Designed miniproteins, single chains. Designs and how they scored, part 83

Each design is a single chain, and the fold is of that chain. pLDDT is the mean over its residues in the fold that is shown.

## One batch from the design tools (miniprotein)

Design m2869
Fold by ESMFold2-Fast:
Structure m2869 (fold): chain A 84 residues (1-84)
Amino acid sequence: DIKELEDKFIDYAEERISLPRSSVRELIDKIPEENKEPILTHMVENMETSSDIEILNMLYYLAQLLGVENLLEETEKLLDEYHK
């Protein structure tokens, strides 16, 4: 169920790294429909086994690749907090 994967992805990003739900939703909406399920499945699996900083870096790169300006700004702000 794609809806469950979307909700899990948003929940992990909000709960673990304090990213705004709306910005994470913009990222999901930028993923081509044909690639959405495999990408979200991979992301959710990675989130379960990755550290918060690894998840943050992953979301930063995805925001750059997909041109999600709001998420890019939020992830850059959080990366500064982690002193990367």
Scores: mean pLDDT 80

Design m2870
Fold by ESMFold2-Fast:
Structure m2870 (fold): chain A 87 residues (1-87)
Amino acid sequence: SYKEKVNELVEETLKKLSEILNVKSPSEAFRKLLEKLNSMSKEKQEEIRKLVNELNKVLNDAEEGKISIEEAKEKLEKLLEELEKLL
């Protein structure tokens, strides 16, 4: 179903984020992200917040059927690459 494809997209995104942050689980990824943010400049923190907000928007747009799963995947991959460069 479409809902199952969206759930898979969310799981893949969280897995990639966990890999970028070098942690084993999504819960550890959130904690590690906060730790890294606390050690970063205000400018980098704002850039990361914007990217995280865009990631959330892409996932919400996919869930609502506003964009295709393929378009969402491409956008998420680009946003994750930008996030990795800041971390």
Scores: mean pLDDT 81

Design m2871
Fold by ESMFold2-Fast:
Structure m2871 (fold): chain A 85 residues (1-85)
Amino acid sequence: MLSEEEKEEIEELSKKYNISMEEAAAALLLSKLPKEELEKLLEEAKKELPKYEHQLDPETLKLKERLEKVIKIAEEIRKEKEKKK
């Protein structure tokens, strides 16, 4: 389970970025990954995007947008934590 400190961070992230608690939790977990792994996830998400050129359903497209948003938020969190020395 997440620590009390992590729960507080998730709540703050949810409010700051206007995302769900589940999305905030995912972003926080991804922010703990090395920068190289985050870049790899972003690249992989971009490679998957062409597969939805012919939209099979709106829900799948929204899921891709949400995943990309969460990864971007995780990268931003990582940059902010690096500044808090």
Scores: mean pLDDT 69

Design m2872
Fold by ESMFold2-Fast:
Structure m2872 (fold): chain A 104 residues (1-104)
Amino acid sequence: GEKEEIKELTKKALEAVRKGNVEEAIKQIKKVAELAAKSKDKEAQLEGIRGLVDVGEEAVRKGLREVLEAALEGILYIMKNSEDKEVILEGIGAALRLIGLLLQ
């Protein structure tokens, strides 16, 4: 299903971040955000947000600011395309968490 596809794309993004491959990480982040945003499945949208938090946190650990910014933009894109209150609230918490890490 879409949730499993989002998990696989998230794993690819995380692998790219760990290797320092900024271009590939951003490419996979955009795929996660687009698939989650297009989904009618709340669980797929939540998986997208949670996956992008994991990618953003790894980007902070690696000092890859451009990847962190792409993960934040992806979370905001999923939120903008969701009508589900729980997805939007999870997205707000996710964005604030990554912004907090950026400001440290």
Scores: mean pLDDT 89

Design m2873
Fold by ESMFold2-Fast:
Structure m2873 (fold): chain A 103 residues (1-103)
Amino acid sequence: HMEEVRARVEMAAAELAKAFGKEQTVRDLNIAAEAVRKARTPEEARELMRKAGASQPVIDIAVAALRAGLTPEQVADILREASKRIEEKGPDEVLAEAAKRLQ
């Protein structure tokens, strides 16, 4: 379950990086990761990420992971790893690798 959610987050984040830019998406993912750690519910997470300045698409990715049953700490770690992988490998490679893990 956790690995499937991780792959879905990485795929969605890579798609955002292709659409809106790698540097902006990496920044938004890291902002969301720091904010989500402090949340106790998906609704609190949405508000904290919004106040921290995370983009709506990144907020939606994080909230979906929380609603899938992951803890705030697990979601924060997945967002940070997605950010790191996009920064190091680029969005096309991350998207392709995540898609393979979902098949």
Scores: mean pLDDT 86

Design m2874
Fold by ESMFold2-Fast:
Structure m2874 (fold): chain A 61 residues (1-61)
Amino acid sequence: LEEEARKLAEFLKSIGLSVDQVSDADLLSFVSPELLEKIPPEELARRLRELIARELKRMGV
């Protein structure tokens, strides 16, 4: 989950988007289907958004 969040944060940074501008559905579309199966979508989206937001802010997006 942390690794996926970091990759998503790098992607969002490269295209100039803040995680706040990305919907939960869009965030979940970037994760692997296997990860989605292991973790409930609501919990995954929440954790992913939180982790990505932190990474993005640390990166100075």
Scores: mean pLDDT 73

Design m2875
Fold by ESMFold2-Fast:
Structure m2875 (fold): chain A 68 residues (1-68)
Amino acid sequence: SKEEIIKELEEIRDFLEELVKQGKATPAEVALLEELKSALENIDKLSEEELRILLGHAKVVVEGAKAR
């Protein structure tokens, strides 16, 4: 559901915010965090399909971060 996708995006946002706070985030991860913050602030303007695409991209970036 859209609500489940939003929750996963919020969890990824929180993870990336912690990486930035610790000085461990890459420039790509900082850019994704800003994109996620913007998307979540404008959530009512985004379709479930657009959010699903963003979540797919975000999951790939987070898996890369966790593999470090």
Scores: mean pLDDT 86

Design m2876
Fold by ESMFold2-Fast:
Structure m2876 (fold): chain A 60 residues (1-60)
Amino acid sequence: LTPAQRQALIDAVAAFLVSKGATPEFARALAQRAVDEYEATGHTSSPALDAVIRAALAAL
């Protein structure tokens, strides 16, 4: 991933988490970890986050 693509994934995951009631600060931190986990393993511990990341990747 380019840095711009990586940031787009983080933004998409963070926006999803905020929509589920997370604070913006917590959402950004969790989104960063989720994207890092997805880059390392090809999945996260959450099927919902996997779906968000796959949709964001398809939009790139």
Scores: mean pLDDT 82

Design m2877
Fold by ESMFold2-Fast:
Structure m2877 (fold): chain A 89 residues (1-89)
Amino acid sequence: ATATISNLKASSDGYASANVTVTGTGVHVAALEDENGKILGKVLVPPGFSGLVTVGGETPVAVGAKVRVVVLNNGKTVAESELVPATPD
């Protein structure tokens, strides 16, 4: 399975949005994580999905804190975004 992540935007309310495309079989998980790999939120991505994903929202982050989105298939990372700074709400 493969995935792509683009147009990642994050805000200090702890939400991130990105365009995610997944290929291959099975369900995928998009996870928002901080620069230390702490998981801030997860959402299930169905097989063959392509579109906008919003993830997080449980834990606010400081303005300028670095976060990324990773896509997992069967617990393995298949795609990883760059770290981006959280913008004000």
Scores: mean pLDDT 81

Design m2878
Fold by ESMFold2-Fast:
Structure m2878 (fold): chain A 71 residues (1-71)
Amino acid sequence: NPIVEFFKKNTKLPLSVIKAIVNAVPQERLDKIPKEKLEEAAKYVNSLKDLVEQARALAHFLLTGELPPPP
């Protein structure tokens, strides 16, 4: 899965967490994600200090194609 591989390489999230989030998102949502936003999303996720907040941000991005508002 290229989205799993991208976030594994470009974020601090554990692979198991990335896989769990990606598997929870419908494939139709994943197919609609703009590839150009992947790097921006990874940078945003890495800016968050807490693992739970990082996981929530990734889940929001994959479901909506947009970054969540700052906490």
Scores: mean pLDDT 79

Design m2879
Fold by ESMFold2-Fast:
Structure m2879 (fold): chain A 59 residues (1-59)
Amino acid sequence: MEELKKKGIELLKQALKYSSQGNWKLSSELMKKGIELLKKSGLSDDEIFKIAEQLARQI
């Protein structure tokens, strides 16, 4: 479902934001929630990891 995919990506972006601010606990929690939403949206593990890696490298 496209809504879940968008929310998952937003959570991954928020996780990276908090990571850059030094809030590692919140960053880790948001990252896990984002990945779960992306899995529920029908993305494969490879697709999710590729998105997360690409977002992380942009920091």
Scores: mean pLDDT 78

Design m2880
Fold by ESMFold2-Fast:
Structure m2880 (fold): chain A 82 residues (1-82)
Amino acid sequence: AQAAARAAVDRVRAAAEQSSPEVRQAVQPLLDQAQQAVDGGGSPEGLAALFTSMANTAEQIPEGQPLADVAREAAEALRALA
């Protein structure tokens, strides 16, 4: 479970780094919270909620849809693990 959660954060972080500066700036606080949740042994559901919030934030930006899709997929994968 913990390894899958770390892999999910790493994948979402990689997608954010490949996004526009506007998308990265908007999602950075949520990404930092997700990293802290993983490092602190947080729940998969809590992490999934953070990824859902990140997807909702990213999709409000015209170039944010690819990151929103990755974050939403990560949230669904984590919920399936529970």
Scores: mean pLDDT 80

Design m2881
Fold by ESMFold2-Fast:
Structure m2881 (fold): chain A 119 residues (1-119)
Amino acid sequence: MLKERAEELAAMIRAGAAPEEVAAFAEPYGPLASLVAGLMAAQVAGDAEAYARLAAEAERIEDEVLEAYKKGDRKIKEAIAILAYTHYLLTKEKGNEEERKAAEEKLEELAKELGVELE
């Protein structure tokens, strides 16, 4: 399920998995999920080269992703939900109480706006 996949991604990123491995794990949820999960891993690892490469690829698909999102594509909405939950889990461990609460509120807001089930 979406929450379970986000928990697995967060665990991989915390364990210091290579950005390419994290991106491959997210690939079933589409190129947005793959690229952004890889970017999160590169950022946590401090891998500037991987971050730059993945950011360039994300920019290349930006227009297609935005168009699909505007059309209500379910796969894009599910990818955003997985990524938002993964980010929340990563922030929960290193953020202060205010940052954690803000991340939780933002995740709940996004889930409602996107109309996706996280359970």
Scores: mean pLDDT 76

Design m2882
Fold by ESMFold2-Fast:
Structure m2882 (fold): chain A 64 residues (1-64)
Amino acid sequence: LSPELQEEVDRALILIEASVLKLEYKRQGKEDEANELYEKVQALVDAGKFDEARKLIEEGKEKL
């Protein structure tokens, strides 16, 4: 897999996982926290900081 294709795959997978976590937060009545978490993950992904984005998602899961 080319580096460009691997980056697109990583981006898609991280954003899918962030979307699922956002829905779970909303289901628990934490909509503002859900939106903030997703925006931070998207910003990290846009900056190419995929490991930091994954770390933020894991921290978000632990708070549920």
Scores: mean pLDDT 83

Design m2883
Fold by ESMFold2-Fast:
Structure m2883 (fold): chain A 80 residues (1-80)
Amino acid sequence: MEELREELRKLAEGDVSSMVNFARLLLKITEKEEDEEEAIRQAEAAKKEMEANLEEVQKAFAELLEKLDERLKKFEEQKA
């Protein structure tokens, strides 16, 4: 769990390598399932869900990060 949280944090920072690490952690978690066939189905479903939302998630993160950066910069200027 802690590793996933750390990778999600790095994903928010826009690091592509963090996206790969997050996917690897998901695969590692599904590999812990006792039923290999069920684990494969869950992994395929998760992959399709992630692929379908990948572009949307990336755009949303980039937009939020840009807005937060602008807010922080204006906030600092107001208090300076």
Scores: mean pLDDT 59

Design m2884
Fold by ESMFold2-Fast:
Parts: C-alpha cells; sequence; structure tokens
Structure m2884 (fold): chain A 91 residues (1-91)
C-alpha cells in the first residue's frame, strides 16, 4: 500500500541521516522518484502535482542538511507531514 511505502520510506531516510549526508540525499532522492511514479501512474497525478511533491522533498532535504543535527529529525517530520497532506489532496 502507499501508506506502508510512506512509512518505510521515512524510516529509511531517518536511518540514512545517521550514516552520512550523502546517504541521506540518496535515500530522499530515491523516495521522491519512487513516490512520483506511484502518484503519476497509480493515482493519475498531474505533472504539476508531481513537481510540487518533488519541490517539498527537495526543500526539506536542503533545510535538514543546513540545520544543526539536533533539528534534522524535526525538519524531516515536518516535510513528511507536508507530503502526506499533498497526497490526500491528490486522492
Amino acid sequence: SIEEFLKKGKERILQAFEVSDEAFRREAGLFAAQLSLILKYDYNASDVEVQKLQDIILEGVERALAAPPEERQKIIDETYEKVLKLIEEIK
């Protein structure tokens, strides 16, 4: 399900930031790419909606990397909630 995909994706991204900034960027990028395909092909999301999703994730990644380590979890959680809200608007 999309809900399981979202939960597992968040868990992988949170684990990756404990490893390195490069691992974090890679996992977030993979999550954005896979979720974009799910929304486009399974939910008939428009190119504009897919671009909004990618922009939310990219902004969240850059904010997390610019923040002190102790604030990264909060920024990732906030970004995740924005992603969930956008998906509900697309459905």
Scores: mean pLDDT 86

Design m2885
Fold by ESMFold2-Fast:
Structure m2885 (fold): chain A 83 residues (1-83)
Amino acid sequence: DVVKKAREEVAKWMIEELRRLQEEGLLSKEGIELLRQAERYLKEGKVDEALKLLRKANEASKKPLDDFKIWQKYLEALAKASK
């Protein structure tokens, strides 16, 4: 499933970016907990649930990732998955 693979790639990218924000002290305690829960869901293959929590963790950041940037990454992941 190209769509599931693309969503999984976006989730992995968001985890990496949010971990960077955590290291910089820009992620709240609530955001850190949401990030941990999202990582667990992704490991269980629950990609859509993980993405929901990652978006909430991003909103809890002092420097959130732009919705447009997340959308661009999804399009890049779709193109990559459609090989």
Scores: mean pLDDT 83

Design m2886
Fold by ESMFold2-Fast:
Structure m2886 (fold): chain A 65 residues (1-65)
Amino acid sequence: KEFEEAKKKLKEVVDRYEKVLIEQGRTELAKQNKENLLKIAEKSTVEFIKEMIDGLERLVEELEN
């Protein structure tokens, strides 16, 4: 259940990251990053997915400001 919850949270952050990249005109990069990040998550631990979430949230905050 923790793994499923972590993947759900990651998908939310990945969708937010995709939106930011599209707003900046980087649509193809946005699509590739989304696919790659979700694929990595399928082979990862809950701990690593949480690290991905933290890293992406920081990156998105920086890009939004």
Scores: mean pLDDT 80

Design m2887
Fold by ESMFold2-Fast:
Structure m2887 (fold): chain A 91 residues (1-91)
Amino acid sequence: MTPEEALAQAERHIDRAEQLLKEGGPVEEIGRHLRQAVEYLKLAVEKGTPEQAKKAVELASRVVNIARQAGLDDIALEAERVGYEAYKKAK
């Protein structure tokens, strides 16, 4: 999987988690989508360019926001760590 494909997959999972949160859907399903997004973001940060890392910062921030609203503190913390690694690479 390319970093571009990984970013696209992360965004798709984030969009789905956001929709589920708006619907008051199951926290477990929201968590599954957010965990998948975090794994794709890790790959995009590890293998990607600084430009791709900038996109990963934005997407990681979205994961943090959704996770906090859903009470998924473990996912929020992991997404914050990924976002920080992306921020360092984006410079």
Scores: mean pLDDT 90

Design m2888
Fold by ESMFold2-Fast:
Parts: structure tokens; C-alpha cells; sequence
Structure m2888 (fold): chain A 81 residues (1-81)
């Protein structure tokens, strides 16, 4: 499905953002990115019960001081809501 293709793409982008957040010492953003990636993996495995938790985590990421991370989170929220 198109949603699953977008989530696979987003997962790769979020992994890059996670690496950057860790290098910058942004532990709060790194934790939320790690949680979002894990929840995306659950959805890709067919565990759609993870979607509400993914939405909650993405809402927190949408408030990130890192503009690219916030915009990616907002984009994913627009697809899941």
C-alpha cells in the first residue's frame, strides 16, 4: 500500500535524523526518534495497534526545535490522521 511505502521511506529518513540528534547530544529528540522508528517497524510488521502510540510520539516530535524533524513529524501525522 502507499502508506506502507511512505512509512518505509520515512523510517530511513528518521534513522538519519536519529544519528544526527545523537551526534548533537539532543537526547530528548533522539529518544523520541528511536520510539517513532520502533513504532513504524511495528506498523510495517502488521501491528496496527501501534498507530495511536505512533501518533502520540509524532505529536511530541512535531514540537522539536529541529525544523526538519518537526516538519517530517507533521507530514507523517497528516497521513495517519
Amino acid sequence: SELLRVLRYARRVLEGMLKMAKQLGDEETAKLLSEAIELIDQVLAGNFESIPKLIETLKKLSKSKNAATAEMAKFLLSLLE
Scores: mean pLDDT 87

Design m2889
Fold by ESMFold2-Fast:
Structure m2889 (fold): chain A 76 residues (1-76)
Amino acid sequence: LLDEVEAKIRELLDAGKTPEEIARAVYEILKPHVPETVAENIAAGVRLAVSRAKDKDEAVQRATEVVRNMLADYQA
């Protein structure tokens, strides 16, 4: 899952997609695996991480970290 999310974020950033579009794609990947509210919260975190990043590498790193940390918190 996490590697799929990271790959998708990188793909969409390379395609020039907006933070909102990237967040929606992450939501779609996660929704079969977690409750809707959890997927929505993670997507919101991804949107903020991407919008605040200085470059694509930072965007991938920060957004992936948000997904990893929020999934771990949900499982706790």
Scores: mean pLDDT 81

Design m2890
Fold by ESMFold2-Fast:
Structure m2890 (fold): chain A 73 residues (1-73)
Amino acid sequence: EVVPGTILALERLPNGTTRLVVQLDEAANLKAGDFLEADGKMYKILEVKDLGNLGYLLTVEGGQDLRGGMKFR
């Protein structure tokens, strides 16, 4: 499923992954193995932590081109 949202904050980790705090625009269940698309690129979600109220802490593969305020699908 395509779930739109916004990146609220991010931290680039030394292992080549990026930790993201995201807000979804609508209710959905994110899980490890799903993909996040931002600015025409696909990022594999490696870890998901539900923060409540459509907020999630995600760890994605790569992500050096991701920035706070970016929209995703």
Scores: mean pLDDT 75

Design m2891
Fold by ESMFold2-Fast:
Structure m2891 (fold): chain A 72 residues (1-72)
Amino acid sequence: SEIDKLNEELAEELKELFEEFVKAAEKDPSLIDEALERMRRAAEEARAAGLSELEIARRVGEVLREFMEEVI
């Protein structure tokens, strides 16, 4: 199915993005601290907004993805 194929492609893109981010973090370990701080702030803001735990997790994942894309 097209949906299953899209999910596989998205998972592969995320894996590649993460692997490139890890390479960048090997050169600059402060990138890990920055990622963790951005994720923490996103979680706090989402909880303050009254979002569900699942929606908080999605927001945090989105912020992490955006940061990884900024780095590479």
Scores: mean pLDDT 82

Design m2892
Fold by ESMFold2-Fast:
Structure m2892 (fold): chain A 69 residues (1-69)
Amino acid sequence: KAEEIRKEGEERAKKVLDEAKTQADNVMAQEDPETAQAKRDELLTQGNGEALTLISEARIKAKKVEEEE
């Protein structure tokens, strides 16, 4: 099911983003503002990049499955 593949990718992306957001929030609470912002940006950038890759890969796989029937 193409839609199932898309949902799996989206769920994995959400998990990665949630983890990055939680870590970023913890850093913002404990570090000085300048260091915290740099670390937060790194965590969110990594998480967002990984999430986008997962979504993109799932979409490509879903389309291929749909095309091949």
Scores: mean pLDDT 76

Design m2893
Fold by ESMFold2-Fast:
Parts: sequence; C-alpha cells; structure tokens
Structure m2893 (fold): chain A 84 residues (1-84)
Amino acid sequence: LEALLERADEDARAALARYLAQGEPELAAVRQHHSAEEVEQAEVVARALWLQLKEHTGVADPAERAELAALRERYRAILEAERA
C-alpha cells in the first residue's frame, strides 16, 4: 500500500482533495459515467488515504488507526495475489 501511495502521491492527493472538498455534486457527476462498483472502490481508496493522512498528522483516534491497519492488511494480501 505505502509504495503505491508514494508512487501515486501527487495524483492521489489531488484526487482525494477534490473528492473530499467538492462533495455530493462531484459524486453525482462521477456516478453518471461510472458503475456503482467503481464508485464504491474509489470511495474505499479515498477512505484509506484519508485515514493515512490523519495518522501522519497525528489526529487519528484509536478506532481510525485500527481501521487503517485492517485496510493495509487487506490491500497487502490483494497486491501479493496480483503480483505474479
């Protein structure tokens, strides 16, 4: 997860800032051109990036740290399965 986030750092940060700041009007436009599954996957990724940012800035609570740890474990398993 971390290596992918570092490689996509600028694009991921710009997309996350846009996603979080623009709210429902932006999501409505995306839903017109993408499937519900694609939107949900983007939301999960945005959530993981947001939690990592909160941990990095020291504002994450214990529940948010636990959620981030669980997300990291799931994504690590998926990446290892897709690697070869």
Scores: mean pLDDT 62

Design m2894
Fold by ESMFold2-Fast:
Structure m2894 (fold): chain A 80 residues (1-80)
Amino acid sequence: SEMEEERKQIEEVVEQIKKDIEALEKSDLPLEVKIAGLERGIGVLEQLKEYHKDDPESVELLEKAIEEIKKKIAELKKKL
């Protein structure tokens, strides 16, 4: 169904953002640049959540990913 295809696309976007974040965390970039990169990731996921707001399963998946990234930002901010 179209809904299953949309959900698969959401999963692929979430996985790509997580991979980009992992690469960013492993880089030698300044901590503030890493934090900014993670905050951009949250922005993309929150926009995707608004687009799919009427699909509870997609919203739950995106909220979980957003919360995970927020926790990573909080840990990085402790190192500033």
Scores: mean pLDDT 84

Design m2895
Fold by ESMFold2-Fast:
Structure m2895 (fold): chain A 85 residues (1-85)
Amino acid sequence: MSVDEHIQDLLTLIDQYEYLTQQGNYGGAGMIADELGDILEELSQTLSPEDVEQILRAVEEKARSLKDPVARETVLSIVDRVRQL
């Protein structure tokens, strides 16, 4: 997959995460958040540092656009955790 394809898939997951939190489906939202973290950790081990930073920046910018502050903090915390790897 291209970097742009990875970004598009991750942004779609973040949209699904926000949708589930808005519906009060916190169990489903937690599963999507775990999936997002797992994918980002795998990409951090397999892609170049430059490609990883491009992906993390796109995810971080998407997170900052989220209306729910708890959802924003959750996605940003995942990005910060992956950056520490």
Scores: mean pLDDT 85

Design m2896
Fold by ESMFold2-Fast:
Structure m2896 (fold): chain A 70 residues (1-70)
Amino acid sequence: MEEKVKEAKELLEKGVKSGEGKGKNVVIPKTEDEELRKVIKEGAEKAGAKVVEVNSEDKAEVEKAVAAAR
């Protein structure tokens, strides 16, 4: 779990960087790991941010999710 908390923090920091100054929305790649997903959601809620999950392999889906996250 501790490794997943570290991965979640890195993803949140990377996502916050891309959304900083425009709102508290964090776009992250969709994960099959339910535990990692839960940690990411908890971290984002604690920071007051909205989490948007996207299939990172589909650029159109990523762009659509970024546009929807506001």
Scores: mean pLDDT 60

Design m2897
Fold by ESMFold2-Fast:
Structure m2897 (fold): chain A 72 residues (1-72)
Amino acid sequence: DIAELVERIGGEIVFQPENPEILVVAPSEETARAQKEKIGDSALVIVRKEISVEEVVQFMRESGLRGFTSYL
C-alpha cells in the first residue's frame, strides 16, 4: 500500500493517482501542486522537508515506482 509507505517515511500525500509511475517530493503543498500541474496524472506527489537517498531507494524498491524527482 503506497499510502502506508509514504506515512512510514514521514511524508504527506498531496496527489495519488491510481497507477503512479513517478515519485515527486516537494517542501510544501504550494510547490507540490505546481509540480503536479507540470508532470501530470502519473505523479505520486508528496510533501516532505528533507529526504535521504537511502529513503528514496527503499521507497522505490517497495513501491515499484520507476521515476523520482525532488524540489527540496
Scores: mean pLDDT 79

Design m2898
Fold by ESMFold2-Fast:
Parts: sequence; C-alpha cells; structure tokens
Structure m2898 (fold): chain A 58 residues (1-58)
Amino acid sequence: SLEEKGKQAAEGAYEAGKAGANPLARALADDTERSLGPEAGKLAREAAEKGSKEGVGG
C-alpha cells in the first residue's frame, strides 16, 4: 500500500541520515516526494534529519 511504501521510504531516509549519508538521505526524500507526493516526501525528509541528529555520538 502507499502507507507501507511511505513508511519504508521514511525508514530508508532515517537510516541513511543516521549513517551520515546525508546526500543519499536527501535524494531518498526527494524521490519519495516525486513518487508518493509532497506529504510523504516531507515525512521522509524529517526522518532523514532525525536520523542525522540521532547518529551524532552513537
């Protein structure tokens, strides 16, 4: 479903951000917006930022 795809995209963006792969995390968020719409893209972008923040020091 679109909801499951959105969750998987957000998880991917989060993990990329957490790993410090910020260009990949942004690219995943942009692709999510193009494929699933602006709200899904926003959630993926927020997930990428959260991952990056939580990756600091851990």
Scores: mean pLDDT 78

Design m2899
Fold by ESMFold2-Fast:
Structure m2899 (fold): chain A 69 residues (1-69)
Amino acid sequence: STFDKAVQALYDYIKGNKNVNLNYITAAMIAMQLGDITLDTKTPDGLTFLELAKKNKREDVIVTLNALT
């Protein structure tokens, strides 16, 4: 589904894949803002997206996710 692709794209982007479709990143951020993806949702690493972004030093993602809290 588009939702699954959006979540996967955000995960891949945070892990260092910069060639992801930005439309899916945007969709994932919108889903977080709407509560469809909660800020406490665990990635396959067992970390939240914010914790994963901090671990991978993705400042752009950290700033965006902090704005949702």
Scores: mean pLDDT 76

Design m2900
Fold by ESMFold2-Fast:
Structure m2900 (fold): chain A 111 residues (1-111)
Amino acid sequence: KLEEALRLLEEAIEKLKKAKELIENNGDKQKVIDLLNEASSLLIEAVELAVEAFNEQGKFELAEKIQELGQEALEHIGKAGQAIRNNDNEEAIKHIEEAIEKIKEMKKLVE
């Protein structure tokens, strides 16, 4: 389960990197939103799997930390989506970068 969670976190990072690249190249806004939504779905599934695995192992503090980091990352993805709708590309990129940082921290916990 942790290996599956790790794979989903890596996929979420790749979706976010692709969204950032599209923003930097003035790509289609709907494709950016779709990538952010895909990253959110992958993140939610990764959090569920990691929390379940850590709870089964009695590692309750790690389960709570994953849940906290996941919520923070999802909040940043949401803010990036709002920034895109408001034509604020700079703010969108900053929130995507913050989300990637949170997900990388989660990866270190599940590795």
Scores: mean pLDDT 90

Design m2901
Fold by ESMFold2-Fast:
Structure m2901 (fold): chain A 91 residues (1-91)
Amino acid sequence: SLRDEIIKELESLPPQVHTELALAIAIGEVDPDPEVREAAKRVRRFLNGLELSKITTKEQAKELLRKVAEDMRVIGATRAAEAFEKIADKY
């Protein structure tokens, strides 16, 4: 399925990207800026897979991945954001 293709691409990202993302989420969730905290919470919710389970079209996948990448930039996960943008461009 489209969801399974996206999950496989995400799992294939370099370990450094996964480490950066995990640290950025953990730090962002306790950030004094509420905008950063909310962005971190949205990224964590995406990683729980519920939003991906609703994706049925390539257009929906592209839009979701781009929105998550924007939240990743807010929390400072720059490499993860760039990787998600490249995956989105395939759709």
Scores: mean pLDDT 85

Design m2902
Fold by ESMFold2-Fast:
Structure m2902 (fold): chain A 109 residues (1-109)
Amino acid sequence: SIAEKLRKIAEELLKAKTMEEIKKLAREMAEVAKEMPERTLTPPRLGVSSPGKPLTEEALETFLANSTANIAEIAEALANQALMQADLAAGTAPVSTLTAAQIQEALAA
């Protein structure tokens, strides 16, 4: 399922040791997002991306190339985004009525 693919990408992002691995996983995340109706993936740090426009692989690669954050910080940000999108794809709607503690529990391995 889409949710399973996104959770796997999140796990692999947390294990990534190089920018090349992160770029590959970000591309896979963007491709999976295309299968989601009325949804788009935006990394938490892409606040300058156009609102309402789908995040493309090119935009993700540009962000990663120009990022001043270290590999671990970029990987954690993208993994959190992937986990959030996985929950939305599964229909759990973690952002609607859940407390911060409940969201953390829902995302916990």
Scores: mean pLDDT 58

Design m2903
Fold by ESMFold2-Fast:
Structure m2903 (fold): chain A 68 residues (1-68)
Amino acid sequence: GPAELQSTIQSYDQKIQEYQKQIQELQAKQKKGEISEKDAQLQIDFLQGMIALLQGMKSWLQKQLSAS
């Protein structure tokens, strides 16, 4: 029902925030020379892909709520 969909959307928002934080930490480490630019970019690209996927799923679920 709508409550379950809202709970799922909230879980996706939490994961998006977590991945955004990880990207910031990777950028900080790269600037300090603690990780190579190549390794940082590979991990950032992966995390950005995960954020895009979760945003897509969230948008789909929001459409389901709006149609109900």
Scores: mean pLDDT 86

